# Designed miniproteins, single chains, continued (2): the designs that were tried, part 8

Each design is a single chain, and the fold is of that chain. pLDDT is the mean over its residues in the fold that is shown.

## One batch from the design tools (miniprotein)

Design m4244
Fold by ESMFold2-Fast:
Structure m4244 (fold): chain A 100 residues (1-100)
Amino acid sequence: GASLRKQLQLALDLLAAETEEEIRKIIEEAAKIAKLTPSEEEIEEAIKKAKELLESLTEEQKAGLREILEALLAGDPDRAAIEALAEKLNNEPAEAVDLA
């Protein structure tokens, strides 16, 4: 629904965020959608975790996540998610599945 589309857009915005202030605004908007009233301390902790997550992702991983999120926004979210995941899995080398 509309809430899911807003959450997907915020996830895209987060992947593009370059400053802590941009991350803060995204977290505050996500909290509003989730009907949460976080404390300043909870917001600061969420910003820290978001920064750590973004720093852990390669540019290629960020590009892949953007593609999945854009596909989800373009149509039926459930169908788009399944198709994006199937395409990604079909394009991964067989050796990547055996690295468990």
Scores: mean pLDDT 70

Design m4245
Fold by ESMFold2-Fast:
Structure m4245 (fold): chain A 111 residues (1-111)
Amino acid sequence: SNQEFADILIEVIRKKEKESEGEKRHLFRLMLRTLERVRKEKPDASVEEILSALLSTGILFAMNSNKKVSLQALIDLFQEIIDEAKKKNLPQEYIDAVERAVETLKLLLQE
């Protein structure tokens, strides 16, 4: 279950990196490196721990770049993760966790 979720994260982030250019590509590459680092250092990391690491990294990048563009790119990324998780029939708990991440990013985008 956590392995299936991690595989979806890798698949979607890698896809977004390939489809993106410039600053967005750098953001998604950083997200991939963060995910790989968390999985190496904490193999038993919870969904909340993985998402927290990705959010913290993404938000920090956004604050030091084009904030609106980077936050929207993160929202789009997590929305595609939700869509892929639904297609693969992952438990609702995974979908809910990613939806909470999207809501956090939307609040930051309004500030």
Scores: mean pLDDT 87

Design m4246
Fold by ESMFold2-Fast:
Structure m4246 (fold): chain A 66 residues (1-66)
Amino acid sequence: MLKELIEAYEAGDYEKALKLANEIKDSKFAALTSGRMLLYAADKGPPKDLKKLKVEASVEAAKEML
């Protein structure tokens, strides 16, 4: 799952990357992803593209877990 998420993002398949991120039910992955999204919101205000932000945060969380 985590490696497949990163590969989908690197291939430019953001729809598949978002789907994989939503299918990962790991509590550590969820915590890392949510933490990164909250840090972004604190720095930049509310995200204009929430789906893109979630994909990018999820990829960074996946890289930390691998």
Scores: mean pLDDT 75

Design m4247
Fold by ESMFold2-Fast:
Structure m4247 (fold): chain A 90 residues (1-90)
Amino acid sequence: LPELEKLDISKFSKEQVLGAVLLAASELSKDGLISEKDVREAIKKYFDASEEFEEEIINKLKEADKDKDGKLSPEEVSEMLKELLKEKNS
């Protein structure tokens, strides 16, 4: 698909961007696990994000990675997405 435009993250909250990045990274993940590489690739492909913001997203993933495998399971991703959507619905 041709790249028409990237999401300008400066117009969105960090939580909105985090949720969108996790969704995009899960689509790129072939094994169902989200790695730092998947997140960085999703950000570069779909988002107009600064390097500083990429680092913030990666730090969030490291905090959520309880297994220390460097990857998030589908269940962990699903839980994070549900929490983000719940806050948006308020």
Scores: mean pLDDT 68

Design m4248
Fold by ESMFold2-Fast:
Structure m4248 (fold): chain A 98 residues (1-98)
Amino acid sequence: AEEKLRRLMAKIYKILSEKLGVKILVSDASRPLLEEEGVEYAEPTDEVDEEVKEKTKEWEEELLEKTKDIEDDIERAKAAAKELGAGELFEEALELSK
């Protein structure tokens, strides 16, 4: 169950990386799973580029605006995941968390 959840998280990170065009900063424990899924990640010692920060902020603001009418945090997260094309993966991750 735990390993399957981690693999789903890696797939979500892959979609986020592809959608944002940026490398995700992750913990050492998550790096092998991201490498297996072909996801680019940022090294812990790398500094975040200002362009990457601005692009991420604009994307977050767009998702927040699209989901602003949803009061429940989990339902809002589901809607945001769906906008990223990760809605099904997010639902599977929630099911495994039960």
Scores: mean pLDDT 61

Design m4249
Fold by ESMFold2-Fast:
Structure m4249 (fold): chain A 60 residues (1-60)
Amino acid sequence: AREAAEAAGVSEREARGAIELARGLADSGATPEVAKAAIQREVPGAGEEGAEAILRAAGI
């Protein structure tokens, strides 16, 4: 969470929430592309690189 927060330029709490969102979407059968788009919508300040860092932290 902390490493993803630093990469995304967001708070650790925001990164944790985004990681949980990504994990929930993956568990529901969503593709990595769908999870990435959802993260970019919830945490627009993260950008593409930040969203990818969050997906990696979620194990996606």
Scores: mean pLDDT 77

Design m4250
Fold by ESMFold2-Fast:
Structure m4250 (fold): chain A 87 residues (1-87)
Amino acid sequence: SIEDLYNEIEEEISKLEMEVLRLILQLEDEALRQEYIARVTALSKETKEKLEEAVKNNDEKELLEIYKEYKRQLEEIKREIEALIAA
């Protein structure tokens, strides 16, 4: 069902968000940590609202597209933070 798919996506998103947050916590600059926390929090909220709307509309294609885009965005943020830690 779309609800089962949604639950699976939420679990995977939670894991990816935790990976990003662990990297953010490695940043020594407090202002930069707060900026990345705010950015991920805002993006997470927006994405979850879009996912809930897709579930209400029984739109599996939209649900998967939202998940794919959010995963791409989190991977991009992850790369940015990894570059900052390496510098």
Scores: mean pLDDT 88

Design m4251
Fold by ESMFold2-Fast:
Structure m4251 (fold): chain A 86 residues (1-86)
Amino acid sequence: SVNQLLLQAIVYYHQGNYEEALELATKAGELARELIEQNPSYAENPTIQMLIKAREAYLNGNHEEALKILEEIAEKLENGEIDFVS
């Protein structure tokens, strides 16, 4: 699930394993795109929007930008500003 991949990405991020974190976040972003295809209302979900943006940055070779977006996702989840996908 998107949430399981995102949780694992955040764990790797906190361990300093940034490349593994980005690979998992990118997979989460791919599943997030599939969720939008099944239900377009997911496009308005802020966590999904950020995961897709992180995936796009990673695939375009902007790993630093992708990591910054993952950091923002982790911080906003920790602070309750955004929620896991439901």
Scores: mean pLDDT 88

Design m4252
Fold by ESMFold2-Fast:
Structure m4252 (fold): chain A 102 residues (1-102)
Amino acid sequence: SMEEGERKVREAERHVEEAIEAERAGDYEKALEHAERAIRYAEEAEKLGNTKGAAAVLASVALVLLGLGKYEEAIELAERAAELDPRFRPVLEGIRREAAEA
């Protein structure tokens, strides 16, 4: 349902927030665990028809992965986000640029 898709996006957003906090604290393992959980909830939201919400979550997780030095995975997620919602193409381009300079 639409409501279930929205719930999955909210759950994903909570995990994105936890991943960002863990990244800032230098807790690499915790950041990665929350990032992976956020991806799973975003994929569930996409299956429930919340494509825009899923795209926004995947773009946010891609930026977390970039900060963790996971350049290839960050690019792959940003590509998925841009495919679901072209508004995230600038995020993909930014991640590709930063990855190339690393």
Scores: mean pLDDT 90

Design m4253
Fold by ESMFold2-Fast:
Structure m4253 (fold): chain A 62 residues (1-62)
Amino acid sequence: EIDKLREEAEKYERMAKVADEAAKLSPPRYQPQVQALRDHYREQAEKLREEAENLEKIKKES
Protein backbone atom coordinates (compact mmCIF):
# COMPACT_ATOMS: atom_id res chain seq x y z
CA GLU A 1 0.00 0.00 0.00
CA ILE A 2 2.70 2.52 0.98
CA ASP A 3 4.95 1.19 -1.80
CA LYS A 4 2.07 1.69 -4.22
CA LEU A 5 1.69 5.32 -3.12
CA ARG A 6 5.41 5.95 -3.69
CA GLU A 7 5.22 4.28 -7.11
CA GLU A 8 2.22 6.44 -8.05
CA ALA A 9 4.12 9.55 -6.92
CA GLU A 10 7.02 8.68 -9.22
CA LYS A 11 4.60 8.06 -12.08
CA TYR A 12 2.97 11.48 -11.59
CA GLU A 13 6.38 13.16 -11.46
CA ARG A 14 7.28 11.58 -14.81
CA MET A 15 3.92 12.60 -16.29
CA ALA A 16 4.52 16.16 -15.09
CA LYS A 17 7.81 16.24 -17.00
CA VAL A 18 6.11 14.94 -20.15
CA ALA A 19 3.34 17.53 -19.76
CA ASP A 20 5.95 20.28 -19.39
CA GLU A 21 7.55 19.26 -22.69
CA ALA A 22 4.11 19.04 -24.33
CA ALA A 23 3.30 22.56 -23.13
CA LYS A 24 6.36 23.89 -24.95
CA LEU A 25 5.15 22.28 -28.18
CA SER A 26 1.50 23.29 -27.80
CA PRO A 27 -0.10 26.35 -29.43
CA PRO A 28 -0.25 29.34 -27.03
CA ARG A 29 -4.03 28.96 -26.73
CA TYR A 30 -3.66 25.50 -25.16
CA GLN A 31 -0.46 26.02 -23.16
CA PRO A 32 -2.30 27.14 -19.98
CA GLN A 33 -4.34 23.91 -19.93
CA VAL A 34 -1.26 21.73 -20.40
CA GLN A 35 0.66 23.73 -17.79
CA ALA A 36 -2.25 23.31 -15.36
CA LEU A 37 -2.11 19.56 -15.96
CA ARG A 38 1.64 19.61 -15.29
CA ASP A 39 1.10 21.51 -12.06
CA HIS A 40 -1.66 19.09 -11.03
CA TYR A 41 0.65 16.09 -11.56
CA ARG A 42 3.41 17.76 -9.53
CA GLU A 43 1.01 18.48 -6.68
CA GLN A 44 -0.34 14.92 -6.76
CA ALA A 45 3.18 13.50 -6.64
CA GLU A 46 4.10 15.61 -3.60
CA LYS A 47 0.82 14.82 -1.84
CA LEU A 48 1.22 11.08 -2.44
CA ARG A 49 4.76 11.14 -1.04
CA GLU A 50 3.56 12.97 2.06
CA GLU A 51 0.65 10.54 2.49
CA ALA A 52 3.03 7.58 2.19
CA GLU A 53 5.27 9.04 4.91
CA ASN A 54 2.28 9.79 7.13
CA LEU A 55 0.89 6.26 6.74
CA GLU A 56 4.31 4.77 7.49
CA LYS A 57 4.44 6.80 10.70
CA ILE A 58 0.94 5.69 11.72
CA LYS A 59 1.74 2.02 11.02
CA LYS A 60 4.87 2.25 13.16
CA GLU A 61 2.84 3.78 15.98
CA SER A 62 0.34 0.93 16.01
Scores: mean pLDDT 79

Design m4254
Fold by ESMFold2-Fast:
Structure m4254 (fold): chain A 94 residues (1-94)
Amino acid sequence: MAPKKKKVLRLSGKLVSGKTYEVTVEVFEVDEGETDESKYELIERTTFEIKSGEDWRKLRKELEEKGLLDEELAKELEEAAEALENNNPDTPPK
């Protein structure tokens, strides 16, 4: 049988000036069961500028349309959107 490949998604975020986050989404193709990140083949890299919870939801939708969104990642993106909204000085805390 041909070796089964899977896609692994890496999210990295950095706070930049003005409370803007830059989120880099890297998609790797890897043999199923491989745990050595040095063997990951980078196939796509996209950087998103996140200024609001709505931008996080747009990122989620784009990942879903590309078939890269799993249940765990969807939850993390929603939690990140909520956290960003709750830390906005113009938005009252829960």
Scores: mean pLDDT 65

Design m4255
Fold by ESMFold2-Fast:
Structure m4255 (fold): chain A 80 residues (1-80)
Amino acid sequence: STDELLEEMEKIVEEIKKLFERYQTASPAEKAELLAEMKRLLQELNILTDEILRQGSKEDGEKAMELVFEAQEILEKAEK
């Protein structure tokens, strides 16, 4: 269901936030690995967003896009 997809997206955003917290104090080698994992999770968010847009309401789609935007903002901060 769309509600389950949105819940999964929220969990992924929380995981990205946790990885970003680790990124702040990580070594250069670990930072590269953490950034790659955050990018992988952002790709997963985009796939889930496409599914929500296909089967969900406009409101659900807007919520999904807001979650993607939040994740993108975190990655931009990591990349500077």
Scores: mean pLDDT 86

Design m4256
Fold by ESMFold2-Fast:
Formats: C-alpha cells, structure tokens, sequence
Structure m4256 (fold): chain A 83 residues (1-83)
C-alpha cells in the first residue's frame, strides 16, 4: 500500500515552498490543504514508511506518528526524511 505524509505546524507559505521544491526535484506529489497541512503522496510501502520513521527518529527530525493505513503525521512542522 502507498503511504501519505501529513505535515502540520508549517505556515501556508512554507508548505507552498515545499510543494514548489518537490516539483523542481521530482520528489513525489505534494498538496497544501486550506488549514496549511502539507500532504505528500509517496510510492512507499507501509514497511518502508516505518523504516523511514525510525531513521527520522535517530536523526532527531521531528515528531512523527504512523497510522494503520500508512499515513504518516508530522506534528512539529519538520520535513520528513525521504531517503
């Protein structure tokens, strides 16, 4: 199953800047919702998403919650590590 990443805590301007950056780098599809939440659609499996969450924790790259449907929620506005 593909995963989605929800990033909260960003300003609308910061979220829009990340959408533009993704378009330039080809780093997946990104969308800003009306509440300023950045949505990143990835081709990652749930297992790959879990590995990336663990890597991000080791790198101190913000607070993350992985939901059962593969949706990753970032609550502190830090960009998730996608490697």
Amino acid sequence: METKILVKGLSKEEAEAYVELAKLTGSGEREVKDDGTLVITTGLTVEEAKAMVELAKLMSSGERVLKEDGTLVVTDGSMPVLV
Scores: mean pLDDT 63

Design m4257
Fold by ESMFold2-Fast:
Structure m4257 (fold): chain A 102 residues (1-102)
Amino acid sequence: GKEEEIKALVDDFVSRARAAPVSERAALKEELLSEIESRGLDPVAVALQLKVEAGKARDAGDLDLAEFLYDVAEEVAERAGDSDTINSIGADYLGLALRNLL
């Protein structure tokens, strides 16, 4: 179903982002955003799956990847206009920033 399609898309995106140099990440983000629109995927579901993967990267100590994935999740959520999803991602992202200060 669409849930498996979203999970596969996000899993591929995370794998590509992890392997890519920082200079290529902006292009990967734009490709993902275009694919969400062209495939008619639910942007809220994509943003929440990106948030899950960002949290995993954070907990693994991959802070650079976590920050990138939270940034992408926020932009997807903002394009969806879903305030609850935007706030949920923002709270997790703030948690990442606070851990870097301690």
Scores: mean pLDDT 84

Design m4258
Fold by ESMFold2-Fast:
Structure m4258 (fold): chain A 61 residues (1-61)
Amino acid sequence: SSMDERLRREMDRIVEEMNEKSRELDRAIANRAPREEILRIMSEVAKLTLRYMGLKIELDS
């Protein structure tokens, strides 16, 4: 359905954003960034994960 296509496109976009944030996190850790900065990036990854899970539940319904 068109809704399933929309959900899949949004999920793909979120995966791309998660991959970008994961690379940012890896660089921050490698560069020994302050804990506060690392936690901020981790928080953004967590938010993306929750959005992805919500869309997956909609798709699986």
Scores: mean pLDDT 88

Design m4259
Fold by ESMFold2-Fast:
Structure m4259 (fold): chain A 71 residues (1-71)
Amino acid sequence: GPMIEATLVKPSPYFKPNTFSEGFYKLLEQGLSKEVALQLVERELEEAVKDGYITEEEKKRIIEELRKLAS
């Protein structure tokens, strides 16, 4: 179990897109399909929304950015 408390802070929109974009790109380099890579990142974004790190609107914008990388 967790031994230290973590402060939940909303990250900047610029920070989150960069982090998820890098992860998505690495998944593509491993030979995963664009659809599967997007589903995995969407899962992480859903968790971030649940934890209060980002809004649903920010999640949608990040997904759109990732789709541009997939094109």
Scores: mean pLDDT 65

Design m4260
Fold by ESMFold2-Fast:
Structure m4260 (fold): chain A 67 residues (1-67)
Amino acid sequence: EEIDFEAARAIAEIALSIAVNTLRKAGKEEQADELRAWGDRLLSEAKTPEEAIEVAREVIRRGDEIL
């Protein structure tokens, strides 16, 4: 099973949105804005499905560390 780049990017975008919204709901608006900017930059630099999935993992991990 090979995930295509479009699907991988969609997964990363969903993960980023969930993590950012979770931080915003926790009252961590500054950290939410920083996570979104960082995640958007990493995702824009991703060139393979594997890189996009790694962005999703890193965004989730960093969001959890901030909570």
Scores: mean pLDDT 82

Design m4261
Fold by ESMFold2-Fast:
Structure m4261 (fold): chain A 102 residues (1-102)
Amino acid sequence: DEVAELEARFGELAVRADELHRQAKASTDLKEQAKLYRDIAETYREMAEVARRLAELYRSLGPEHQAQADGAEIVARSFRDLAEEYEKKAKELENKYKELQS
């Protein structure tokens, strides 16, 4: 079941994102925090791609699955937005690190 496989992958990525957030919160090194935020952004991009694939699969199953397809598209957009936000946060931390090294 491709849907079940993609849902399982989404869950695995969600667990990874939570772990990366815990590591970032525990870190006192701005350079390490920046790298962890980049890893969070990448994980969120993968979650967006999994959700996009779920939306495509639901659409392929027919019009009775339109609500599931629409829901998966909303999830995909949300995680793309989160990925962009964490990429920006990573760059902000890199800039702070550079300032403190000066």
Scores: mean pLDDT 89

Design m4262
Fold by ESMFold2-Fast:
Structure m4262 (fold): chain A 94 residues (1-94)
Amino acid sequence: ELEELEKKVKELLEKMEPLKEKTAEGDKEAGKKLAELLLEGLELAEEYVEKTITDEKEKQEALQRLEIQREALKLMIETGDFEKAQQKYRQLLA
């Protein structure tokens, strides 16, 4: 089960790389596809965190980062401003 989740997460991350470039160029269709893949990845990552991380503080930090990513993705879908969504995410990562 964990091995399957990890494989899906890695595949999604690799598929998102070219879509990020097209989204940055203003391709709104690529941006929506990217957001859909990212939302799927967040669900898988959340399950992975909950099943793998036993330290409570580390688990909370990981889940918090996933929430930040979800906020950026919702902004991307709602506004179509993919560059602003990426900038917000980077700011939160510092």
Scores: mean pLDDT 73

Design m4263
Fold by ESMFold2-Fast:
Formats: C-alpha cells, structure tokens, sequence
Structure m4263 (fold): chain A 100 residues (1-100)
C-alpha cells in the first residue's frame, strides 16, 4: 500500500540521516566535507517533511527523485568517496523500496 511504501521510505531516510551525522562527526577537521554533509542533511530533512505531507505514491516518487538528484549533485561536488558511497547505497535502497 501507499502507507507501507511511505513508512519504508521514511525508515531508509532516518537510517541515512544517522549515517550522515556519523560522517559529520568523523570529519570534524574537514570543512569542505562538513559543508557537503550538512547540505545533504538539510536536503534529507526537507524531503522527510514533504514525504510526511505526501498524499499519493506519485507525489512520494517525485519527492524521492528530486532528493536523489540533489544528493548526487552534492556528493559529486564534494568529491569525497565516503559520502559518494553513502549516497549511492541510499539511492539503491530507495529504488528497491519504490520498485516493490
């Protein structure tokens, strides 16, 4: 159902948020990586708010597609392999949930 897919997407994003917060702590002395991770956390928070308000699978899918595009741009600009790997894994998990 839409509600089950929405709950699964939110769970994936909550886990991604925890992993990004861990990256932020691990890179305390790297201002560029810190800025990229904070930008990713802001995009994640906004997407979660929009998903909570979403009324259809179509709206949920559109929000996730926009989030994926923004996160990919942030990771590419930062050039950090750990952030890139986290974003790639998050995208794969979101695609799996939405394909069901």
Amino acid sequence: SFEEVKERVLAVLVEARRRLEALLAAHADDAAVQAAVRAALAELGEAMRRILAARSLEELRAIVEELVARLRAIAAAAGDPELQALVDELVARLEEVLAA
Scores: mean pLDDT 90

Design m4264
Fold by ESMFold2-Fast:
Structure m4264 (fold): chain A 57 residues (1-57)
Amino acid sequence: SSAIRGALEGIRLGSEVVMRVALHELLKLGLISQAERDAVKTNEEAIALLERILASL
């Protein structure tokens, strides 16, 4: 969860690279589907997704 919190902070600071890396890692861990990753186009959508995952852990 520390890694997810660090990624969330980077995305909040506007880092597209941190957003893409975090989404790829979540997909590799099976925490999101490929469709969920492909649906995320903005930092705000990525923040909402990561917050939902943190709430479910």
Scores: mean pLDDT 78

Design m4265
Fold by ESMFold2-Fast:
Structure m4265 (fold): chain A 62 residues (1-62)
Amino acid sequence: ASAEQQAKAERGAASTRAALLAVGASEEHADRAAQQVRDAILAGDGKRAMEIATRALSEVGL
């Protein structure tokens, strides 16, 4: 992936992790979701990255 794609993936992962921790998710759940978002962005699949983040947030408080 390009340096720009890597930077975008890192920002997306960090934002997903921070949002999940802010709503009370475990570090394990937040780290897993952040890694999946990073992988999706690196693959060029922004839609999947959004789906992963939305699903992970929805699972908190079930």
Scores: mean pLDDT 81

Design m4266
Fold by ESMFold2-Fast:
Structure m4266 (fold): chain A 66 residues (1-66)
Amino acid sequence: SEASRLVSIGSGYYISSVGYLTEGDLEARRLQELSDAAAQAARQKYQELAKKYKELGDKYYALADK
């Protein structure tokens, strides 16, 4: 169904969002050896990416719910 297709696309965006959070945690741990500020900056960047992809997923789920 159309709803199933939209949910599938939204799920893909949610997976990408989680992937960015994981990548951010790994990068932040590497940067903590140099600077807490650098680690915080890395977390912020990846959290912004994760948020963007989550919002895309939410949009497709909302379309499927109509």
Scores: mean pLDDT 83

Design m4267
Fold by ESMFold2-Fast:
Structure m4267 (fold): chain A 80 residues (1-80)
Amino acid sequence: SENSQKAADYLKEKLTEYVNELLSKKKLTVEQGEEISKIAGETLNNVGVKSRDKSLEEGLKIADEEFEKAKKKIEEIVEK
């Protein structure tokens, strides 16, 4: 749906900004980069599925919740 796509695009922008900030401050290994890419892909897919039949407001809320989950997972990878 249009709302689902907007929620996914919103999440993609937030994830891209977060990862770019992380890369500017810290040198990541190839393995860490691959793990982060996998988390990002899974997170975008989850938002697309969960927001499919939701309002834009609810879709954006789902995107924020999934972003916070992804951020925690990424932080665990980079703290190794």
Scores: mean pLDDT 84

Design m4268
Fold by ESMFold2-Fast:
Order: sequence, then C-alpha cells, then structure tokens
Structure m4268 (fold): chain A 88 residues (1-88)
Amino acid sequence: SDEKEFVESFKERLKNLEKSLEKTNTIEDLESAIESLKDGLERLEEVEQTTDLNEEERKAIEEMKDELKKLIEWLKKRLEELKEELEK
C-alpha cells in the first residue's frame, strides 16, 4: 500500500539524515534538521488520524514517532552544547 511505502521511505530518509548529521555541526544545520523532524512527526500524526491503519501499520508509525522524538531530543541537546562552545 502507499502508506507502507511511505513508512519504508521515511525510515530510509531518517537513517540517511542521521548519517548526514554526524558530519554537520553548524547551529543553522541542526536547527533546520530539528524543524524538518518536527514536520515529519506532524505528518505521521496526520497519517494516524486520517488513514485506516491496520495493527502492524499503527505499530510501525508509533515506533517511527518514538525514533523521531528521540532524535529531536538528541539534536536539541547537541545544539545547546554547540551554542555553549561557539557563542562563549
């Protein structure tokens, strides 16, 4: 289904983003990444509300939301650490 393809595509994009972020340490790039991940989270919430998902699809989306939330928190912490190092 299109939703299954969306979930698989999103997971791949997320893994590629994680690898890219390991190489980027600018405040602007981290802020942009956080906003992009927040947009992704909102998109997953919209899919949950507007789509007739089976149990496996609902579980996959919840797992993706949890991964996104963890990544956002990790990036926020990294952003604060960089601000402390670069602005002081």
Scores: mean pLDDT 74

Design m4269
Fold by ESMFold2-Fast:
Structure m4269 (fold): chain A 70 residues (1-70)
Amino acid sequence: SREEQAAAIVRELVAKYTGKELSDEVAREVARAILEGRFREAVALLEAEGIPPEVADRILTEAYLLLSQA
């Protein structure tokens, strides 16, 4: 599904930029927020996992770009 694709992209980008591995539940929550255009909520979800705002913003920007091309 689109949500599963988005969740996979989010997990991969989080691992690449932070070395952290997100749970499937959190990755799906972030993916859903991205797909619904709720970027502030997506940033807050990543921050709750200990990811700095600047890194969260980069991850979300790249995830959005990848999803727009898929």
Scores: mean pLDDT 84

Design m4270
Fold by ESMFold2-Fast:
Structure m4270 (fold): chain A 93 residues (1-93)
Amino acid sequence: MKPSREPDDLEKTLTFLEKLFEYIEEKKLLEEDEIQKMKIEVAKYLEKGDYDEAVRVALKALGFEEEEIDELIELLKKSVEEAIKLLEKLLKE
């Protein structure tokens, strides 16, 4: 499929985080209070332009290992779609 344009790092990060929060809410991976705390901390990093840290904070709250987080962040920079696929696989395992 031919892409119309490449999303920038902010758009990639927001797309990934939106999908991540959808999974958290649908699968009840975290309690509502934990989700709210995570969203506040993620928003702080997004405001600073620290997109990698925004993703890292969210994934750490879900109990991901540092190596898995680093792999997801690196993959997100290459392809949002592939990062989402890896996220789904890791959440199933």
Scores: mean pLDDT 78

Design m4271
Fold by ESMFold2-Fast:
Structure m4271 (fold): chain A 83 residues (1-83)
Amino acid sequence: LYDVGLELGASEEQAEEITRLTQGVEEAIEQLEKQGLLDEARALRRQLTEGIRLVVQGDFDGAIATLRAALAQGQAILDALAA
């Protein structure tokens, strides 16, 4: 995904952020699935797919915004479970 972003005209900073966020969202999905929150995990998978679609379309800022929102949502749910 990093290399794809660069080939499509993303900056190194955008490509790094997209890679970091996709990894974070994938980790959050795995943790939600382990907690039995399958609907929440599925919602995050849809947002991850949408973020990747935006990268392929060259909308790097939109991809970053979508992936940040997905990661924040997943982390908020996991944090609530830890409280």
Scores: mean pLDDT 85

Design m4272
Fold by ESMFold2-Fast:
Structure m4272 (fold): chain A 92 residues (1-92)
Amino acid sequence: SSLLEYEPELEKVAQAILELSRALENGDVEGAEKATDRLIEELKKIKNPVAREVAATLAIMTLTLISLSGDKNKELAEKARDRVAEAVREAL
């Protein structure tokens, strides 16, 4: 399986992670929820299960690191992480 075959989908996932990270940094609850929904939608568009697992793992790892970086963002990042992990479990 080649990750290059899914480069456009992976780029959209990366963009969604960056958007979510910005919302979390700003303490934007509504923005974080909307960005989490978008991230889950982009992950579901990846049809290759290996590429989806890689993308989901990177998203969950990034959100976990954000949750460890400060108290203000912790609860929002943990909620986003748990929603992504749940969506991946239901799709896999």
Scores: mean pLDDT 78

Design m4273
Fold by ESMFold2-Fast:
Structure m4273 (fold): chain A 85 residues (1-85)
Amino acid sequence: MKRAEEVLAIDPSNSRNVARAIGLEFAEQLDVGERYFEEMLRLLEAGMSPEEARRIMAERFEREGVHPLAVTVAEIEFRSYLKRL
């Protein structure tokens, strides 16, 4: 919780407000986001299309039992990250 809040305080426009508003575990949401970013970048570097990579990531997290809203928040954050590059 402490470290996750400090990290997201640097970018208050990201998933922090969404996660708190819908009552998700903040630390879990941050972990999902970090894993999503790492794997999405890996898939894109391997030449996969963004749409195909998003589908694969959703399927992987679903198999792990991750809540669909947590995956959606991570996708929104990743999309925002790409716009800022």
Scores: mean pLDDT 67

Design m4274
Fold by ESMFold2-Fast:
Structure m4274 (fold): chain A 115 residues (1-115)
Amino acid sequence: MIVVTESGGGTVAEGGSLTLTATVTGGKIVSVMWMQERPSGYAKAIASSSGGQAPEVAGRASVSIDSAANTATLNLTNLKVSDTGVYYYIAAVESTETGRMRLAAGQGTTVTVVG
């Protein structure tokens, strides 16, 4: 069974930095995309392991995969109040048991940016 656990949310100051981490068991991370759901309910992809970035986080977001630990991190710098929301880890994961690709999502991590 593939399990994704997200961590690293909370209240952070505008202009500061944020690190969100997702840990995966039961499969190997192949690629990852981080989604932001704003308080309005609007959700969109913001950054991916392939280097894609949404315009509002361009130059501020980086995504890395640690293959040894089987973790993925999102780093956001120079935080804006508009970065407030629930962040979801969405990954393409290769099952260690079957070798098949699966899409797996984390539980969501709440981030509040205070100006």
Scores: mean pLDDT 83

Design m4275
Fold by ESMFold2-Fast:
Structure m4275 (fold): chain A 95 residues (1-95)
Amino acid sequence: SAAELKKKLEELKREGRRLIEEFLASNPDIPELERLQIELVRLIEEALKKGIPKSVIEELLLRARRRVAEEGNTEERVLEELRRLIEELEKLLKE
């Protein structure tokens, strides 16, 4: 239903924002982060509307968090992992 979709979207938007906030805590003043956050939220919304399960999107977000934690919280790594996450979501939308 539309109400269920809105609830899932709100929950995933919060998770996407938390991911960006965690990255900002380690790497303040990254000017591209706001643009990437907007794009990430847009793709999450499109993925949910297409019927991609919430659990699949949550797993992608978790993997991005783990890679940053394991490989270092540098600006370059944060931007690369966000771009990779966006690319993975775009690929799911293409299928």
Scores: mean pLDDT 73

Design m4276
Fold by ESMFold2-Fast:
Structure m4276 (fold): chain A 121 residues (1-121)
Amino acid sequence: KKNEEAAEKAKKAMDEATERAKGKETADVSVIVGEDPDKPSKAYVSSGKVADGEEVRELMERAAELGVSAVVTIEAKSKELHEELHAAAAEAGARNGNPTVSYELSPETFETVVSVTYKPK
């Protein structure tokens, strides 16, 4: 239930980011809700696109609001976009308590991990 509700919220955020990214150079983004490396269970995946660091900050803030473990993965197609999105994710993470995957050790807190991956072309 809780993970399913969180997955629905993540999907809406991803859809909004993808709509705003139309016509721009984009990075692929996925949010995996319920992914816990210490207690693997059913995970819900939402995917979309982002064009700039502001969208990444919004997605990180939404992930923090889910109240469950989540992993945000951002896959940029250019070095410049990778650096921008990584910096934005790090800044958003700092504002939201430095995301990590140790969520199961903190049952009342929500922690995220952001991975920004550069791919040639």
Scores: mean pLDDT 57

Design m4277
Fold by ESMFold2-Fast:
Structure m4277 (fold): chain A 81 residues (1-81)
Amino acid sequence: KLSVEEAIELAKKYLEEGTRDLEEGRRMLREGGDPIKATGLVLRGIGEILTAKILAEQALKQDPNNKEAQELLEKALELLK
């Protein structure tokens, strides 16, 4: 199984990629871009952020006081509002 460090690194990667995809997709929708491509980016971004949330939760289950994992979870939850 993933170590706490591996889970945190993966959560960071998915959170960064998901945030980028979600914002790009939303920007394309606002600017009248390709709706199919924009929707695909939004859905992909949401999936990546959900993956980051799960990984951060898993890291916290193994190390409940890990500040980095707590911050990643908080960021993922904020983006999913």
Scores: mean pLDDT 87

